# Designs tried in a protein design run: designed miniproteins, single chains, continued (4). Part 78

Each design is a single chain, and the fold is of that chain. pLDDT is the mean over its residues in the fold that is shown.

## One batch from the design tools (miniprotein)

Design m14706
Fold by ESMFold2-Fast:
Structure m14706 (fold): chain A 82 residues (1-82)
Amino acid sequence: SIREEVEKRREELERRNVTFSELEDTAMDAAILTGELLRIIGDLLSEGKSIEGSKLLELVKAGLTFEALYAKAKELAEPVEW
């Protein structure tokens, strides 16, 4: 279920020293931004790059414009080996 997947993700982020309370603050913003974030992720993947979800959420929490968010995500993105 989606709840089990969310719990797994939470445990993984906690192990990576990302607090759940920090993610909770951005949950509404992340939901609203889902379409734009998927577009950004898709664009990066099309260029053979990816960004960690935790890093992307930190950028969302910073309250950046979509243009600034995209630029920063590109800066933090790493090449992907397929």
Scores: mean pLDDT 71

Design m14707
Fold by ESMFold2-Fast:
Order: C-alpha cells, then structure tokens, then sequence
Structure m14707 (fold): chain A 129 residues (1-129)
C-alpha cells in the first residue's frame, strides 16, 4: 500500500488500520520519513503514529519501536518522549514497556528502519504477558 509519509495523521492512521494495514507498516512509514528527513515535522508525525497505536492497544509494539529507533537515531528520543509525556494517560501505559525495551536493546546497533521494525516486533512479543 502506498503511504505518503507527509499524510500520516491520527485520522489517516485510523483509516489505514480499518483497511487492514498492519501497525508495523504504519510505524515503518513514519520511521522512514523521520530517518530520511530528521526534522520536527516528521518527529511530530511519528509521535501521532505512536500515540494512536498506544490508544488502540499496540503499546508493547510502540514502546519497543521507539526504543529500537532511538538506537538508530538518538535525536528522536527526547522529542518523542517529551511529546508523549504531555498526554499522561498514554505515557502511563507506554513508560513501563519502554524502559524494559531499552534494557533489552543495550549494546545493539541498527543501520536501517527495517532492522528497527524486525527487532521491535521480537521485543514486543517478549513484553506481552
């Protein structure tokens, strides 16, 4: 499916999920936009994707994904975390699996968004009870 990164909004994410696009593909699209462009606008679109997925119950995947993406690009961490903290209900659900994912990723390095997604899926499975 063609997902134009600049069009990734909360409403678009909801529509994509209804149309059968996986949470992993939504995160891939947002991450590729941020990895290639690396600015505040692309970071905010990544925040929108993570927040919507957390609201829909994909919390472990969202947490593992941000932890892995932060290993590929450390600049993403403070911008995204500060934005998620502005929503206490989202951050309360996100923080525990995020801290566990950071621990599981200690010493790992990534060279691509594809490696980030693969590792995020593996960690998310381990974080589910």
Amino acid sequence: MYIKPGELTTGKIAKLLREGVSPEEILRSAAEDYYNNGNIETALKLVAALAELIRRGYTELAASFLAALSRLNPKVKPVVLNSLKSDPEIYKKFEPPYKKAEKMLEGKKFDSVDEVIKEAIKIAKKLKK
Scores: mean pLDDT 78

Design m14708
Fold by ESMFold2-Fast:
Structure m14708 (fold): chain A 89 residues (1-89)
Amino acid sequence: MEAEEIRREIEELKEKGLAGINPAENRRRIFELELRLRALTKGKGPGPAEVEAMRERRPLTADEYAPMDEAAAELVLAAALAVAEELAR
């Protein structure tokens, strides 16, 4: 199913983000996939023109990602500290 394929790709990208592999680009890709998933699960999603406008909204809505960046940074920092403590054994 299309929705299931998109969910799997989102999950893989989130795992890459946790591994520290370019989380900003992963977040942009996840947003794009979530937009598509939302259109598929609700049936009547936004039209092509509206989808294009939403794609352009990503740079305009940088503030929308600020809380996510903070939460993601906190998680990455906690993981890095845990690894540092383990290596100091």
Scores: mean pLDDT 59

Design m14709
Fold by ESMFold2-Fast:
Structure m14709 (fold): chain A 81 residues (1-81)
Amino acid sequence: GLDLPKGSEKRFLTAKDTLLKSYDEEGYNLKRLIADLRGIIPFLDPKYHKQLYEAVIEKYKPSPEEEKKIKKIFEDADVEL
């Protein structure tokens, strides 16, 4: 069988959907999101980074300080937003 490669669209869409749904689970918060993003971003193709960022900001609706922290994670991964 075909294994899904890192950075594939299917892997990206699955990771994004799971991450966004996790926010609605009891005990999940923006600090956990930051940790999860640090684990996900390095393994995604750069073409998905901006889309992931925009989806996260729209779903989680962070404060300006929290949005700055999220943006820094993408910038640390050499992503232009």
Scores: mean pLDDT 71

Design m14710
Fold by ESMFold2-Fast:
Structure m14710 (fold): chain A 95 residues (1-95)
Amino acid sequence: STRERSERLRALTIEDRFRHILEGLGIKVPEEASLVELIEKYEEKLKEVMGKLTSVEKKNIEEWKEKIAASLNADKITSDEDTVELSEEAKKLLE
């Protein structure tokens, strides 16, 4: 359906943006990983290094969260109709 097609395209663009942001933060991203798997790897890495995080690293993670949220809320990546739903999903994923 048109909605399923839009969701797939949205997921792909979000995945590409997410990968780009993660790479910018020095986080290793597998090429074949889905958005869900990227989030799971991020959480695993956070647990592994949580006690070793510096103030700079914590700031970079917060900037990453803000960049992802801003990207998902921006018309540049998603269709106008899907923007609101993605904004709420971004909040849930970043919690």
Scores: mean pLDDT 59

Design m14711
Fold by ESMFold2-Fast:
Structure m14711 (fold): chain A 55 residues (1-55)
Amino acid sequence: SFPPRYQLPGELVEHSLEETHDPEEGRTTLRFSAVYRDPEKGTETRVEATGWRVE
């Protein structure tokens, strides 16, 4: 929109965090997924990210 309306990104409808630990590397792989819904428009946006944590 213009001018941009600064809003928080909707409501969080669904989220998940998957952790896969690799004992040989001492590392945990993290997969994050979230679905955000705009409460006024009913539009859903899916966000996915992958990262890792070392131990």
Scores: mean pLDDT 69

Design m14712
Fold by ESMFold2-Fast:
Structure m14712 (fold): chain A 78 residues (1-78)
Amino acid sequence: LEPLTPEDRARAAERLRAAARHLTEQGKMEELERLLRGTADFAAAQGDRGTLEAVRRIARELGLEEVAEYAERLLEAL
């Protein structure tokens, strides 16, 4: 019925979280910011609310409040 299942979206969010943690552990904060912002921009362009919510959650968990607020603004614009 739905185009994507909750399981498919959860898997994508889990992979994004793993990539974000890896970049954090390597100290690649600029790459981390670009990954999260780029993912948010792409998701917003496609109307993908689930991916935007995942970006916001991951950014908050990693203390990237500015990125989390960016994703939230994109969510509000959808």
Scores: mean pLDDT 78

Design m14713
Fold by ESMFold2-Fast:
Structure m14713 (fold): chain A 70 residues (1-70)
Amino acid sequence: MIEEALEEAAKKLREAGASEEEVEEFVRQMREGADTMAAGGVSLESILAFIRKEAEEKAREIEERRRKEE
């Protein structure tokens, strides 16, 4: 389910050191994107894979950003 993927994404971002505002914004953007994709006829499986991939990439970016800032 999309909500489960979003919860997993939020957890990954928090573990990477994202602020709660960053987590909320990411989840909001992913939910909006998922709704748009669904309206466009994209399969649920593809939408879930997209959310998970974006979360993984965003978490890596946050971790690298924090290391560089330190």
Scores: mean pLDDT 80

Design m14714
Fold by ESMFold2-Fast:
Structure m14714 (fold): chain A 95 residues (1-95)
Amino acid sequence: MKVVPISISDITLWAPDLDAVLRELAAKGYSVLLTGVPEDWETTQVGVYWGGLTGGDPSKKLAEPVMLTVAEIRQRIEEIYGLRVEVKTGPAPPQ
């Protein structure tokens, strides 16, 4: 089974191909490793601009972010796409 790393920033900062990428990974039977995740990821909220995680249009960027914990983001990806999602905690990647 192949594990594909995806940064939490790529999930939270909307990209037009993000829905298509996650559907392709699910179709191939791959799992996702979320990277760039803070140590307090179960309690710390991040702003999610991607409508696909909020029950909105997955092809659209939200005008206002929805505040979700990384734990909630993980659960929603698993529920919506059928992907297995693992979390790798560590310092935020330098921007």
Scores: mean pLDDT 75

Design m14715
Fold by ESMFold2-Fast:
Parts: sequence; structure tokens; C-alpha cells
Structure m14715 (fold): chain A 88 residues (1-88)
Amino acid sequence: SLEAQEEELLPGVEEAKKAPNNTLMRLETSSGEAGIVLVVKDLNLIASMPASLSREEIIAAVERLAEELLKAGAPKEVVDRMIAAVRE
């Protein structure tokens, strides 16, 4: 399996792995580092985003991710559920 081990891991990635499918959550460290993660278990994917993003920017980022996943052959139903979960 391919994995990007070189990138800096957000604190609480292990906690994110326990989250339900299509969960959007904010992770923060005691040092003040923060990130937003989207957990998509249907695709075995955790997508990370800057904590500074507004709700509208998060939705736009997830919509861009959805377009790339769809082009990569992800099922439309899975991608549609992911977008719906963020737009609620």
C-alpha cells in the first residue's frame, strides 16, 4: 500500500481513525497547532485541511476533493455522501 509517511502528521490522527464514516472533526494540540480532518472510511481516506478555513472554504475544499476522487474512479454514491455530510 502507498502511504505518505513523510508529511507531518496532525495530532490526534489515531483518534480520527476511530471516528464514524464521513466525520468532519477539528484536532488541536496543547502547542496551539490545529487542523480539520474528514474521515472517509468508504475510501480508507483521512483528508486534512487547515483549521483556519471557514465552513464555506471547507465545503469548497471537500467539493474539490470529491471531483478528484470521482476522476480517480471512486463510486458516485460514496462521493455524494461525503459532500452531504460536510454540507449539513
Scores: mean pLDDT 71

Design m14716
Fold by ESMFold2-Fast:
Structure m14716 (fold): chain A 70 residues (1-70)
Amino acid sequence: SPMQQQIQQLEEQLAALKEELKKNTQAALAAIPADDTRRKALLQGITDGVLEILEAVTRHTKAALERQAA
């Protein structure tokens, strides 16, 4: 169904965004001085928060598509 296609596309896009975020975070962490533990912890916390937001957006979009399929 068109709804199933949209959900699959959204899940694929989310997976790609997560991969990009992980790569960018690793590069950024490597640029921070080894003894700057506060900045490293902050960057990791920001990354975790962004991943949570991406999951929430996906969940809400799926719910909206399901409501329109009735």
Scores: mean pLDDT 80

Design m14717
Fold by ESMFold2-Fast:
Structure m14717 (fold): chain A 83 residues (1-83)
Amino acid sequence: SSLENQAKKLLEEGEKLKKQSEDLIQEGDNLIAQADAKEAADPSLADEAAQLKQLGSQLLYQGYLLKEKSEELRKQAEEILKS
């Protein structure tokens, strides 16, 4: 049925966004960890560390937006499948 096909597409798109979210969050966390290590090792690198934290925060923000979108698509699929 068209409804089952719609639900399937939403679940498949949601899974893609979930994977993209996980990758972005991991990259963001890695950049923040690098920034913390730089700041701890040498206070003169504070500005460089701040830039890495800003980039990491941006990736985390994008990742969490995709995670939220993935959850929205899952809920939409569940609503379609309710008979």
Scores: mean pLDDT 89

Design m14718
Fold by ESMFold2-Fast:
Parts: structure tokens; sequence; C-alpha cells
Structure m14718 (fold): chain A 91 residues (1-91)
């Protein structure tokens, strides 16, 4: 039972990280393409969520490539957690 609970928790945490990273990548693509279909505040919030609150300041001290790498890292970490959780459930 403890391994089953741990496995479920890892899968849930992994799914959350994957979704956050995907939101971050979507926000970065909108920012880079200068697609004004969404308010800038919404795009910035997507980037903040996808980069664990790093977000750009008004003077943009970090490149969009760096934020993309952080978002991709979140997706990779999330996928590894999902894999470990499934292994613990002996699926």
Amino acid sequence: MEKEEEGKKLIEEGKELVEKGKIGLEGLDLLVNQDHSLPDSVVQQMIIEGTEGIGPYAQEPISWEYFREVAEKLIKEGEELIKKGKELLEE
C-alpha cells in the first residue's frame, strides 16, 4: 500500500510539472512571435508558471532561450517522475 500511494503521488506531481512546462513553452512562443491575440499579462503569467516563478522583469534580464530550457527541464523532470511512479505501481 505505501508503494502504491508513493507511486500515485509521483505520477500526480509529474503530470503537474509536465503541464507547467507546456504552459511555459506556449507562453514563450506567443511572446517570441509577438502574437497579440492574448493580453501581455496573460502571456507573462504563463511564462512565470512554466519557469517556477522566475518570469521576466520589465527590462528582460534573461533570454527567451533560457526560459525555454527551464520549461523543457520541467517537462523532462515531470516525465521521469511519472515513469518512476508507474514502476512503483508495478505496471
Scores: mean pLDDT 68

Design m14719
Fold by ESMFold2-Fast:
Structure m14719 (fold): chain A 58 residues (1-58)
Amino acid sequence: MQQQIDQLFQQYAATTDPAVRAQIAAQIRQIASQQDVTSYVGTELRIIGIELDLELQK
């Protein structure tokens, strides 16, 4: 599962379309929610980090 999440994060960071990015984020969240709470929180923080990085590059 971690390998699948890592690949989705790579796609998320490489995606330029906000709508597609939101869909990938939803998939990552669904996978993480099937694990423990710590993994879910870590996943949310990584998503936010990527979003902030992309916004700061404006």
Scores: mean pLDDT 72

Design m14720
Fold by ESMFold2-Fast:
Structure m14720 (fold): chain A 71 residues (1-71)
Amino acid sequence: MEKIEELKKKYGLTEEQAKKLVTDIENDPAAREALQREEERRKNFKKIAETSGLDIEKLEKVRKYREELAR
C-alpha cells in the first residue's frame, strides 16, 4: 500500500501510474532486484542512525541531504 504513495512522491506519478509500475516491477526480476537493494539500503541507514545516536526524524533529513549530494 505505502509502496504506491512512495512511488508517487519519488517519480511524481499518479496513483494509476504508480500501480502499473508496481505490477511491472513484480513481473520483472531485474526490477524486483532493484527494489530489494533499495530496501537493504534503507535497513542499513536505520542501523547507522541507531549506532550514531540519531533519532528517526533526523535520519530522514540526512537521507534527503545525501540524495541532494549524489543528485
Scores: mean pLDDT 65

Design m14721
Fold by ESMFold2-Fast:
Structure m14721 (fold): chain A 69 residues (1-69)
Amino acid sequence: GEATLVFPSAPASREAFQAMIDEFEKQLEKERDKLSKSVYNELQAMLEDWRGSGDEVPGVTGTTARFRD
């Protein structure tokens, strides 16, 4: 299968940042069956790192990425 994910863009506030992370988490859950276990685990680890970073996330841009399983 093929999964399509949209990475969060630079947030205007902490609340906006958390909302963007929540939306990305929903995308991961929706596309979970289309992702390999290794890719899914890496993206989950990234989400946990983003949640821990609060307002300071370097280098994240609003980009679409596609993964094949």
Scores: mean pLDDT 65

Design m14722
Fold by ESMFold2-Fast:
Formats: C-alpha cells, sequence, structure tokens
Structure m14722 (fold): chain A 74 residues (1-74)
C-alpha cells in the first residue's frame, strides 16, 4: 500500500504542475513567481511526508500528503 500511495502522490504532483503551468499561460493577472514558489513549498511538504512515512512506517503521512495535493488541485 505504501508504494501505491507514493504512485498516487507522483500522479497528483504531475497534475498540479500541469495546472500551475496552464494558470500561468491563461491568466495574465497571475504572477508566475508566486505560483512557482507555492508549488515548490507544496513539493517540499510532500517530500517531508514521504520521508516520515518511510522512517516511521506510518502511511497516514502519505494520506495527509494526498489530501493536501487534492486540496491544491481544487
Amino acid sequence: KLEELKKEIEKLLEELEKKVEEEIKNNPSVKPVQLEAALELIKIGVEIDIELAERLGDISFLERAIESLKQALK
């Protein structure tokens, strides 16, 4: 299950990267630097959650990362 959740996280990150790229292209009022910085912070948080899940053997950190990514995609 840990590997399955990690694959879901990778897929959601790809979707988020695509969404950020589209928003930068389609919305001239958006500042690219702000969206890029927000994306980078989200990626860092996800990496921390993956590390915690692996070190502690607790998949709830991966579930938290997935929920955070799904919220960001809305």
Scores: mean pLDDT 79

Design m14723
Fold by ESMFold2-Fast:
Structure m14723 (fold): chain A 71 residues (1-71)
Amino acid sequence: SSMRQQLQQLYQKGLELIRKEDWEGVQQVLAQLQALYQQTSDPDLQREIQITIYALEGAALIKRAVDKMLS
């Protein structure tokens, strides 16, 4: 599915942006994932998108928490 490929690309892009500490870029990727969620009626794809959003939000939270501990 082209939507599954787009989901995977957004996930990889989100992880790269977190590594670069590009927080504005991370928010843009999360917004695109939310838009994909609203565009699909496939419950399996919706679940995969939700998990991807949670994974990226969790990774961003951990990165920010580590950065604060080092300051």
Scores: mean pLDDT 88

Design m14724
Fold by ESMFold2-Fast:
Structure m14724 (fold): chain A 110 residues (1-110)
Amino acid sequence: SMEEIKKLEEEILELIKQLGKKGITFRSGDNTYEYTIKIVDEENFKVEVILKNKNTGKVYVRRLDSLEELREEIDRIAEALAKSENLNPEGEELLKKLLELFEELKKLLS
């Protein structure tokens, strides 16, 4: 239903805000990375994802302009974390909850 879709979108937005505050820290090879999400526009679901390599100081920023782009990005970072050493359990748990909500959203849109 439209009400269930709106509720899931609101729950996703809340988790993104929490992930933005906590971040995700992980080690891949000899590099430690910090990943965070910044909300740019809540009404249009626009966010920036920021990946910082703590060893080199390089920062990678990607703007995501839709809920679908965000879902694909969350899937991508989850796959990267599965191959990495997680240094922030709170961030990983928030990411898992986001994946679960996106999976529920897919079922309602089918």
Scores: mean pLDDT 83

Design m14725
Fold by ESMFold2-Fast:
Structure m14725 (fold): chain A 65 residues (1-65)
Amino acid sequence: GPVYRVTATADYEGIGPGHLSLKKGEVVLLEDPVRVNEDVLRGRSVETGEEVDIPLSYVKVEKLE
């Protein structure tokens, strides 16, 4: 599926097991991302294979091909 580059624009603290924490400037590659709601993007991490929820207000998202 499509791969997207997600770059953290600010620090974000994930709450609970399996929640993603991000530091400003951190990059995550997501495969097959879907918007769950106005604030959350859900996709599979290319590096780990885990499903992760990304806060859209804390990241920049770019499509890769």
Scores: mean pLDDT 76

Design m14726
Fold by ESMFold2-Fast:
Structure m14726 (fold): chain A 107 residues (1-107)
Amino acid sequence: MEELKEKAKKFIELLQSMADQAEIEGRPELARILREAIEKVQELLDSGKVTEEDLDALFDELISRIEKVDPVAARLLREMYELIKKGKITPEEANEILKRYYDELEK
């Protein structure tokens, strides 16, 4: 599914921004979890066999891992993923969620 690959790429872009900010704010465990997730999503894209079920399973694993480190970041990531899945995420909406995430990291 062509649309699914585009959604996966958009998800990687957002995870990359979140990981970079986590590293800047001295949250190395959160950054590591996010970078590992990026690697797994990229592997699925490179395989040419990406399914929505595979992405959902990776996302559920990612959320479970992040909730143990930062439950607010986990909720914000879930909000972003849901918008990406619906194809409704705009640059403005992405920036609003990322701002809330950055505010969380600065605490």
Scores: mean pLDDT 78

Design m14727
Fold by ESMFold2-Fast:
Structure m14727 (fold): chain A 100 residues (1-100)
Amino acid sequence: LTPEQAEAVIAKMEELKPEVRDRLIKAGAPEEFADRVADAVYELGKAIARGDLSAVTEAGNRLRALIDELREKYGPEVAEAAEQAVGDAVIAISDTIEEL
């Protein structure tokens, strides 16, 4: 990414982090889990902004593990809400890059 695209992605992540958190809490996730998912999405965005493929893979693995844990502990509806929130965040990152 260009420096301008990287800065825009980070700014978008700052906006999306509380939104992802709130969506998961509304779906029935505990605040602590919602924070962990939101943090993992933010780390994914930072890794994309840096072009760090290893960090992108690590962040993706963390998100997958968190969603699996949500499914096991809180049920499929909460996990599906998390999958949708994460997917929407990834689309927003892509759209932000395309706008610049």
Scores: mean pLDDT 80

Design m14728
Fold by ESMFold2-Fast:
Structure m14728 (fold): chain A 64 residues (1-64)
Amino acid sequence: MLSEEERAHLRAFLEHLRDASVDDQLVALRTDDRAVAIMIREGLIRSVEDITPAVLERLRARVA
């Protein structure tokens, strides 16, 4: 389960990238070590290479 601080980080990250292309959002997610660590811990991905559009959608739903 996401902490309030982790949820705030991911929500701010997604909000900052709201108007970016999906490809740019995926690149930004892959370079955010904190977001990657949270996604691995929560079972959304096993590694940074697993970050796909489907994972981005699941992350958005989980943070909402």
Scores: mean pLDDT 82

Design m14729
Fold by ESMFold2-Fast:
Parts: C-alpha cells; sequence; structure tokens
Structure m14729 (fold): chain A 94 residues (1-94)
C-alpha cells in the first residue's frame, strides 16, 4: 500500500511541478514533462519494494501522470498535469 501511495504522490508532485512553472504555455508544459521523469524514478523504486498488486497500481499511476504531462505539453496551459495527478490518485485508490 505505501509503495502505491508513494508512487501516486510522486505522480501528483510531477503534476504540481508542471502547474508551478506558471501559465507560460511551453514553460509549464516542459516543467510538467521534466517533473514526470523524476516521478517515474520514485515509482520505479516503489515497484521494487512492493507486492505484485502494489506494482500494478504504481504502474497505472505512472502511466496516468505521464499521459497528463504530455497533454499539458500539447495544450500549453498545464491542465494536463492537473488531470494526470487526478487520474494517478484515482488509479492508486483502485
Amino acid sequence: REAAERGAEGARQAAESGRSAGDGGVGAATAGVSGSGASTEALLAGRREGTEEQIELAERAAKAAVEGALKGAKGGNGKGGEEGGRRAAEEAEA
């Protein structure tokens, strides 16, 4: 459980980092993508320490975070990061 929660928190942190870059479009999108990379590292650490069920949950959270960050890059307004964070939290609860 804690491994999956840690992964979800990492994904949320990546989304927050994208938003924190401001409403600068390209700047916000780039920060979101970069934050997602750091979040992925945390999720990988969680996977190695978790059970099989926790690993699957962490993978879904990571996928949601990356997908959100990429949408933010295309939209240029950082909303993709917010959506990625929400989806990651939802997957972590499932």
Scores: mean pLDDT 54

Design m14730
Fold by ESMFold2-Fast:
Structure m14730 (fold): chain A 118 residues (1-118)
Amino acid sequence: MTPLEQVIALAERALTVLRGLIEEAEKWVKDGKNPELAERVLRTAREGYEDVQKALELAKQGKVDEAARILADTMERLSRELREFAEEAEKNGDKDFAEWLRTHAEVLERLAREARAV
């Protein structure tokens, strides 16, 4: 797989992961114990989705290094922010939401490491 093919594949995988995160975060807003925190998670996930779409477009333009950097930086930022939201959820007594956030942070950390390796 070429570096360009790797970045495109990673960006497409990241968009799939973030789409799932957005859909599940919308459910936490509607049905969860901490709708205000869930709304902040939803906004953060949507912003990350837009950044990954930008990385994919840069990759399609042949700007592989820029695309890989934006993808890695975005996944690292989102992973860190989800861990911070998980700590806030835990302090609010919402263990299930905290565990969901940590699980998604770990997925995003793995994607960030793969993007850094390109």
Scores: mean pLDDT 90

Design m14731
Fold by ESMFold2-Fast:
Structure m14731 (fold): chain A 84 residues (1-84)
Amino acid sequence: MSKQLRDISTSTTSRALIAVSEGDREEAFRYLSEGYYQESDILSKGSEKDKKQSELLKKYGDALDKGDTEKARELLKEYVKEAK
């Protein structure tokens, strides 16, 4: 599980950074959204703590897909706080 989450995160970040470097910010948000939906699905099968993190990542992906960068930023802060 931890290895799969790392692999998804690395792949998602790499694709998003390439899109940003090419000037395609909206495509970068789509890649991030897709990656966080995949992470959410994996976490939803875990502990109660993992399920809370899964819900936050799903909402984060939804915010990115809608282009709501402020909402995405707030959700990411909550995710980091829960990961303590």
Scores: mean pLDDT 68

Design m14732
Fold by ESMFold2-Fast:
Structure m14732 (fold): chain A 108 residues (1-108)
Amino acid sequence: MEKNLKILNAAQEIVLKTSKEIEERLKDRPEDAEFVKRLLANGLLQLKIFLLINPDASVEELKAFVERVAEQIKAEVQKRLDPETAAFVNELIDKLKEELLKVIEKYK
């Protein structure tokens, strides 16, 4: 249980940091910024629900879940945003994913 709380807290901090970068870079496109921030918030909610339903999830199961959710977010970004904007947003999503996976890896 303590492990899951630490992972959730880290995920929340990483998502907040990424959301601020999105707001700054998409300042002239507030609807696109809100769309991406909503996807990130929904991803965080999915992680919370996954951990509540699967409290004993292995590190490998949790990593697979995070990778799947990140790919879903990247696909939605690519469908709605212009190619150049989608490319840099998806780069930020990949960095978010990598940072969160490093946190999860500590609990092997």
Scores: mean pLDDT 86

Design m14733
Fold by ESMFold2-Fast:
Parts: C-alpha cells; sequence; structure tokens
Structure m14733 (fold): chain A 90 residues (1-90)
C-alpha cells in the first residue's frame, strides 16, 4: 500500500517539479527570514523579486489548473513587497 501511494506521489511531484516550485518557495522563505530575523530589508526585497521572477516564469509555462497556484504565490510575494516598503517608510 505504501509503495503504491509513494509512486503516485512521486509522479505528481515530478509533474510539479518540472516547474521548479520548490525554488520559488525556498526563495520566499529565505526572504521572510531576512526581513523578520535580520531586518535586512534590501536583501529580503531582492530575494522576493527573485521568487517573483521564478513564479512569473512558471505561470507563463503553466497549464490552466496550475496557473491559479502560481498566481496566488505571485500575489503573496507582491503583498510581502508592499509590506516591506511600508515598514521602510519613516
Amino acid sequence: MEEVLKKIRENLEKYFEKNKVDEGDRLYAEAMFKAIHEKNYDEAIELFKKALEVYQKKLEESDEGTKDYYQKKIDRVKAALEELERVKKK
């Protein structure tokens, strides 16, 4: 039973891995860490922009169902960028 479920999961992960989803999510997590822990807003902004580029490229390459997934990720990154700009204001 575990082998069957593992095979199905691996096939699904391979399908999504072709879009390098983990790379965008990793960059987003690193950006959040930089912003919250280090208060290094400039590096956090750069990492968010890199995550945004990854997600935008994958949105362009995506099938109809997957586009909603990447659009939500893009919206999340944009919201974080707006928040960082707000925090940087005097």
Scores: mean pLDDT 72

Design m14734
Fold by ESMFold2-Fast:
Structure m14734 (fold): chain A 87 residues (1-87)
Amino acid sequence: MLEKLEKAKKLLEEKLKEEKDEVVALGLEAAIATLEGHIAKLKGDEAAYAEYRARYAELAAEVQAKVTPEAEKALAEALEEADKIVE
């Protein structure tokens, strides 16, 4: 599981580097924070897990306030590719 989460995180980080839409980039950052939280939890780092959960909540709220249909589609496609890595 840990290896798959790290691969999914790397995929999303690569997409974030290429992303020019600020809302999609914010959504990708939220997804990356979620994966980092799960990785921290699997490593037993409860403090880091709590920090990444808080970061995800902030980013997810910003995405929900600003999302457009185009940004929603692009983010959904990126998350589907990450989910295929995690299974």
Scores: mean pLDDT 76

Design m14735
Fold by ESMFold2-Fast:
Structure m14735 (fold): chain A 64 residues (1-64)
Amino acid sequence: MEEQLDEEVRAALALIYAAIGKKTKNKEEQQKVIDKLEEMAATLTDPEVRAQVEAAIADLKKKL
C-alpha cells in the first residue's frame, strides 16, 4: 500500500473533522471532534501534516 497516500487520506479526514467542529454550535459535539482529531494526530508520522491537525485542534478548543 502507498504509505504517503494513506497519510494524505488520514490528514484529509482530520481536516474534515475540524471543519465539522467549526460548523457545530453544540459544545459536546465540538469536544467529540477534538477527541477524534487528537486520536488521529497521534497516528500521523509527517510533522507538517501533524502540525496542521494540531493547529485545527487548537482553533476548535478556542471555540469551546
Scores: mean pLDDT 73

Design m14736
Fold by ESMFold2-Fast:
Structure m14736 (fold): chain A 86 residues (1-86)
Amino acid sequence: SMADVLAKLTPEQKEELIRFLREKLEQARAEGWDPATIEALQALLDAVEKGEDAVFTEPPLTDEQARRLGEVVRELQARIEEALAK
């Protein structure tokens, strides 16, 4: 799970992920993403800060909203994997 891999991060690596998510959340607000997607991004940020799994339910998002959220989640996972790559 995401929580299991987050537990392996250094404080510096965790802060970099938190910064990435904060920047994405502010970008989403500035670009006028829908409230449901913004709420899901906020939940993801909170989960990373706490080292917990984020819960996101479909199908209340449109295809475009799901694509945007999925893109952020994929980039987050890639950053976690890169941080743990040894």
Scores: mean pLDDT 76

Design m14737
Fold by ESMFold2-Fast:
Order: C-alpha cells, then structure tokens, then sequence
Structure m14737 (fold): chain A 76 residues (1-76)
C-alpha cells in the first residue's frame, strides 16, 4: 500500500505529464497535503480529474509508467 506522500507524488506526476500547469499542480499539492489519509487524497484527486477534459487512455498509460518507475516523480 502506498503511503499518503507516495500517492500524492504519483498523482501529481501523472498530471504533470498530462500537461496540467505547474500553478494548478502546486495548488492541488497543498490541498492533497492537507488530506487526512490516502483515501481522502484519492477522493480529492478524483474530484480534480472531473474538472479536466483529459484522454483517459493516455492517463492510464502514464499512471502505469509512473507506478513502474519509468517516469520520474514530479516534485512541486
């Protein structure tokens, strides 16, 4: 099971590779960092995804690459 910080870094890395602006990533990071646990991080992340017009096939591809350590973790 990923720690809260590892889950946050994974999600931000995916969004960074999808081209989400750095200012939005930093704002999201502060919101995710304030979450109580990994479940709240996941809920906040899913709500954020609902505001984006994104290619879900590319999202899944990038997520798998980040989880497999093929893409470096984004640091805000």
Amino acid sequence: MLSKEELIQTYLSVLHELGVPEEELKALYEKLKAAKDGEEVERIFKEFLGTLDLDFDRFVEILEKVVNKEIPLYKP
Scores: mean pLDDT 77

Design m14738
Fold by ESMFold2-Fast:
Structure m14738 (fold): chain A 124 residues (1-124)
Amino acid sequence: PAVLLVYHAILIANDPELADIFLEQMLAAVPPEFHELVRKIAEAIRNKKPAEMIKYYDELADASPEVALRVEEAAGRTLRAAGLSERYFESALPEIEAYAKKRGIPRETLDAYLAAFRAGLASE
């Protein structure tokens, strides 16, 4: 869900470095067995393929919900590195909530993902 914010930030900025920063943050945050999958997520973002990005993210979340939370935190760290504020995140919330509703994601699960993202956004 919060990976959509990184995707939109890259589209708006047209900044390929932001995709590389996100990849670096994900590789640092996830176990080695997920490295190929997070590289595919970053490649999909770089190639402006949101459906492919969501597919790989869903594969990762299905394999490990804990690792999905680490990716959400990495997305927050990426937006922080890009100088993007909480206000940018707030503007994207309706799209994130619409995505969660379409997929039948429970509110408590969405809140956990948003909390992980905010922790990354607030980190050093």
Scores: mean pLDDT 75

Design m14739
Fold by ESMFold2-Fast:
Structure m14739 (fold): chain A 69 residues (1-69)
Amino acid sequence: MTLQQLREEASRLLGETLKLIKEIKDEEKRKEYMKKFFEVGTMVAESQTVEEAKEALEKVRELKKEIEK
């Protein structure tokens, strides 16, 4: 997978994750996940290598999995 493909997949998952966060009724949990979302989103935006993009993508997947529990 290329750097561009990894960043595009991460961005897609970030969009899906944001939708899930917005549906959280608990205001405190929603704020906590929004903070994590911005941290992971920054990792995606700042990724310059395939390894950095893979790490960012895994962090997006981990965050989405936490919300889906």
Scores: mean pLDDT 83

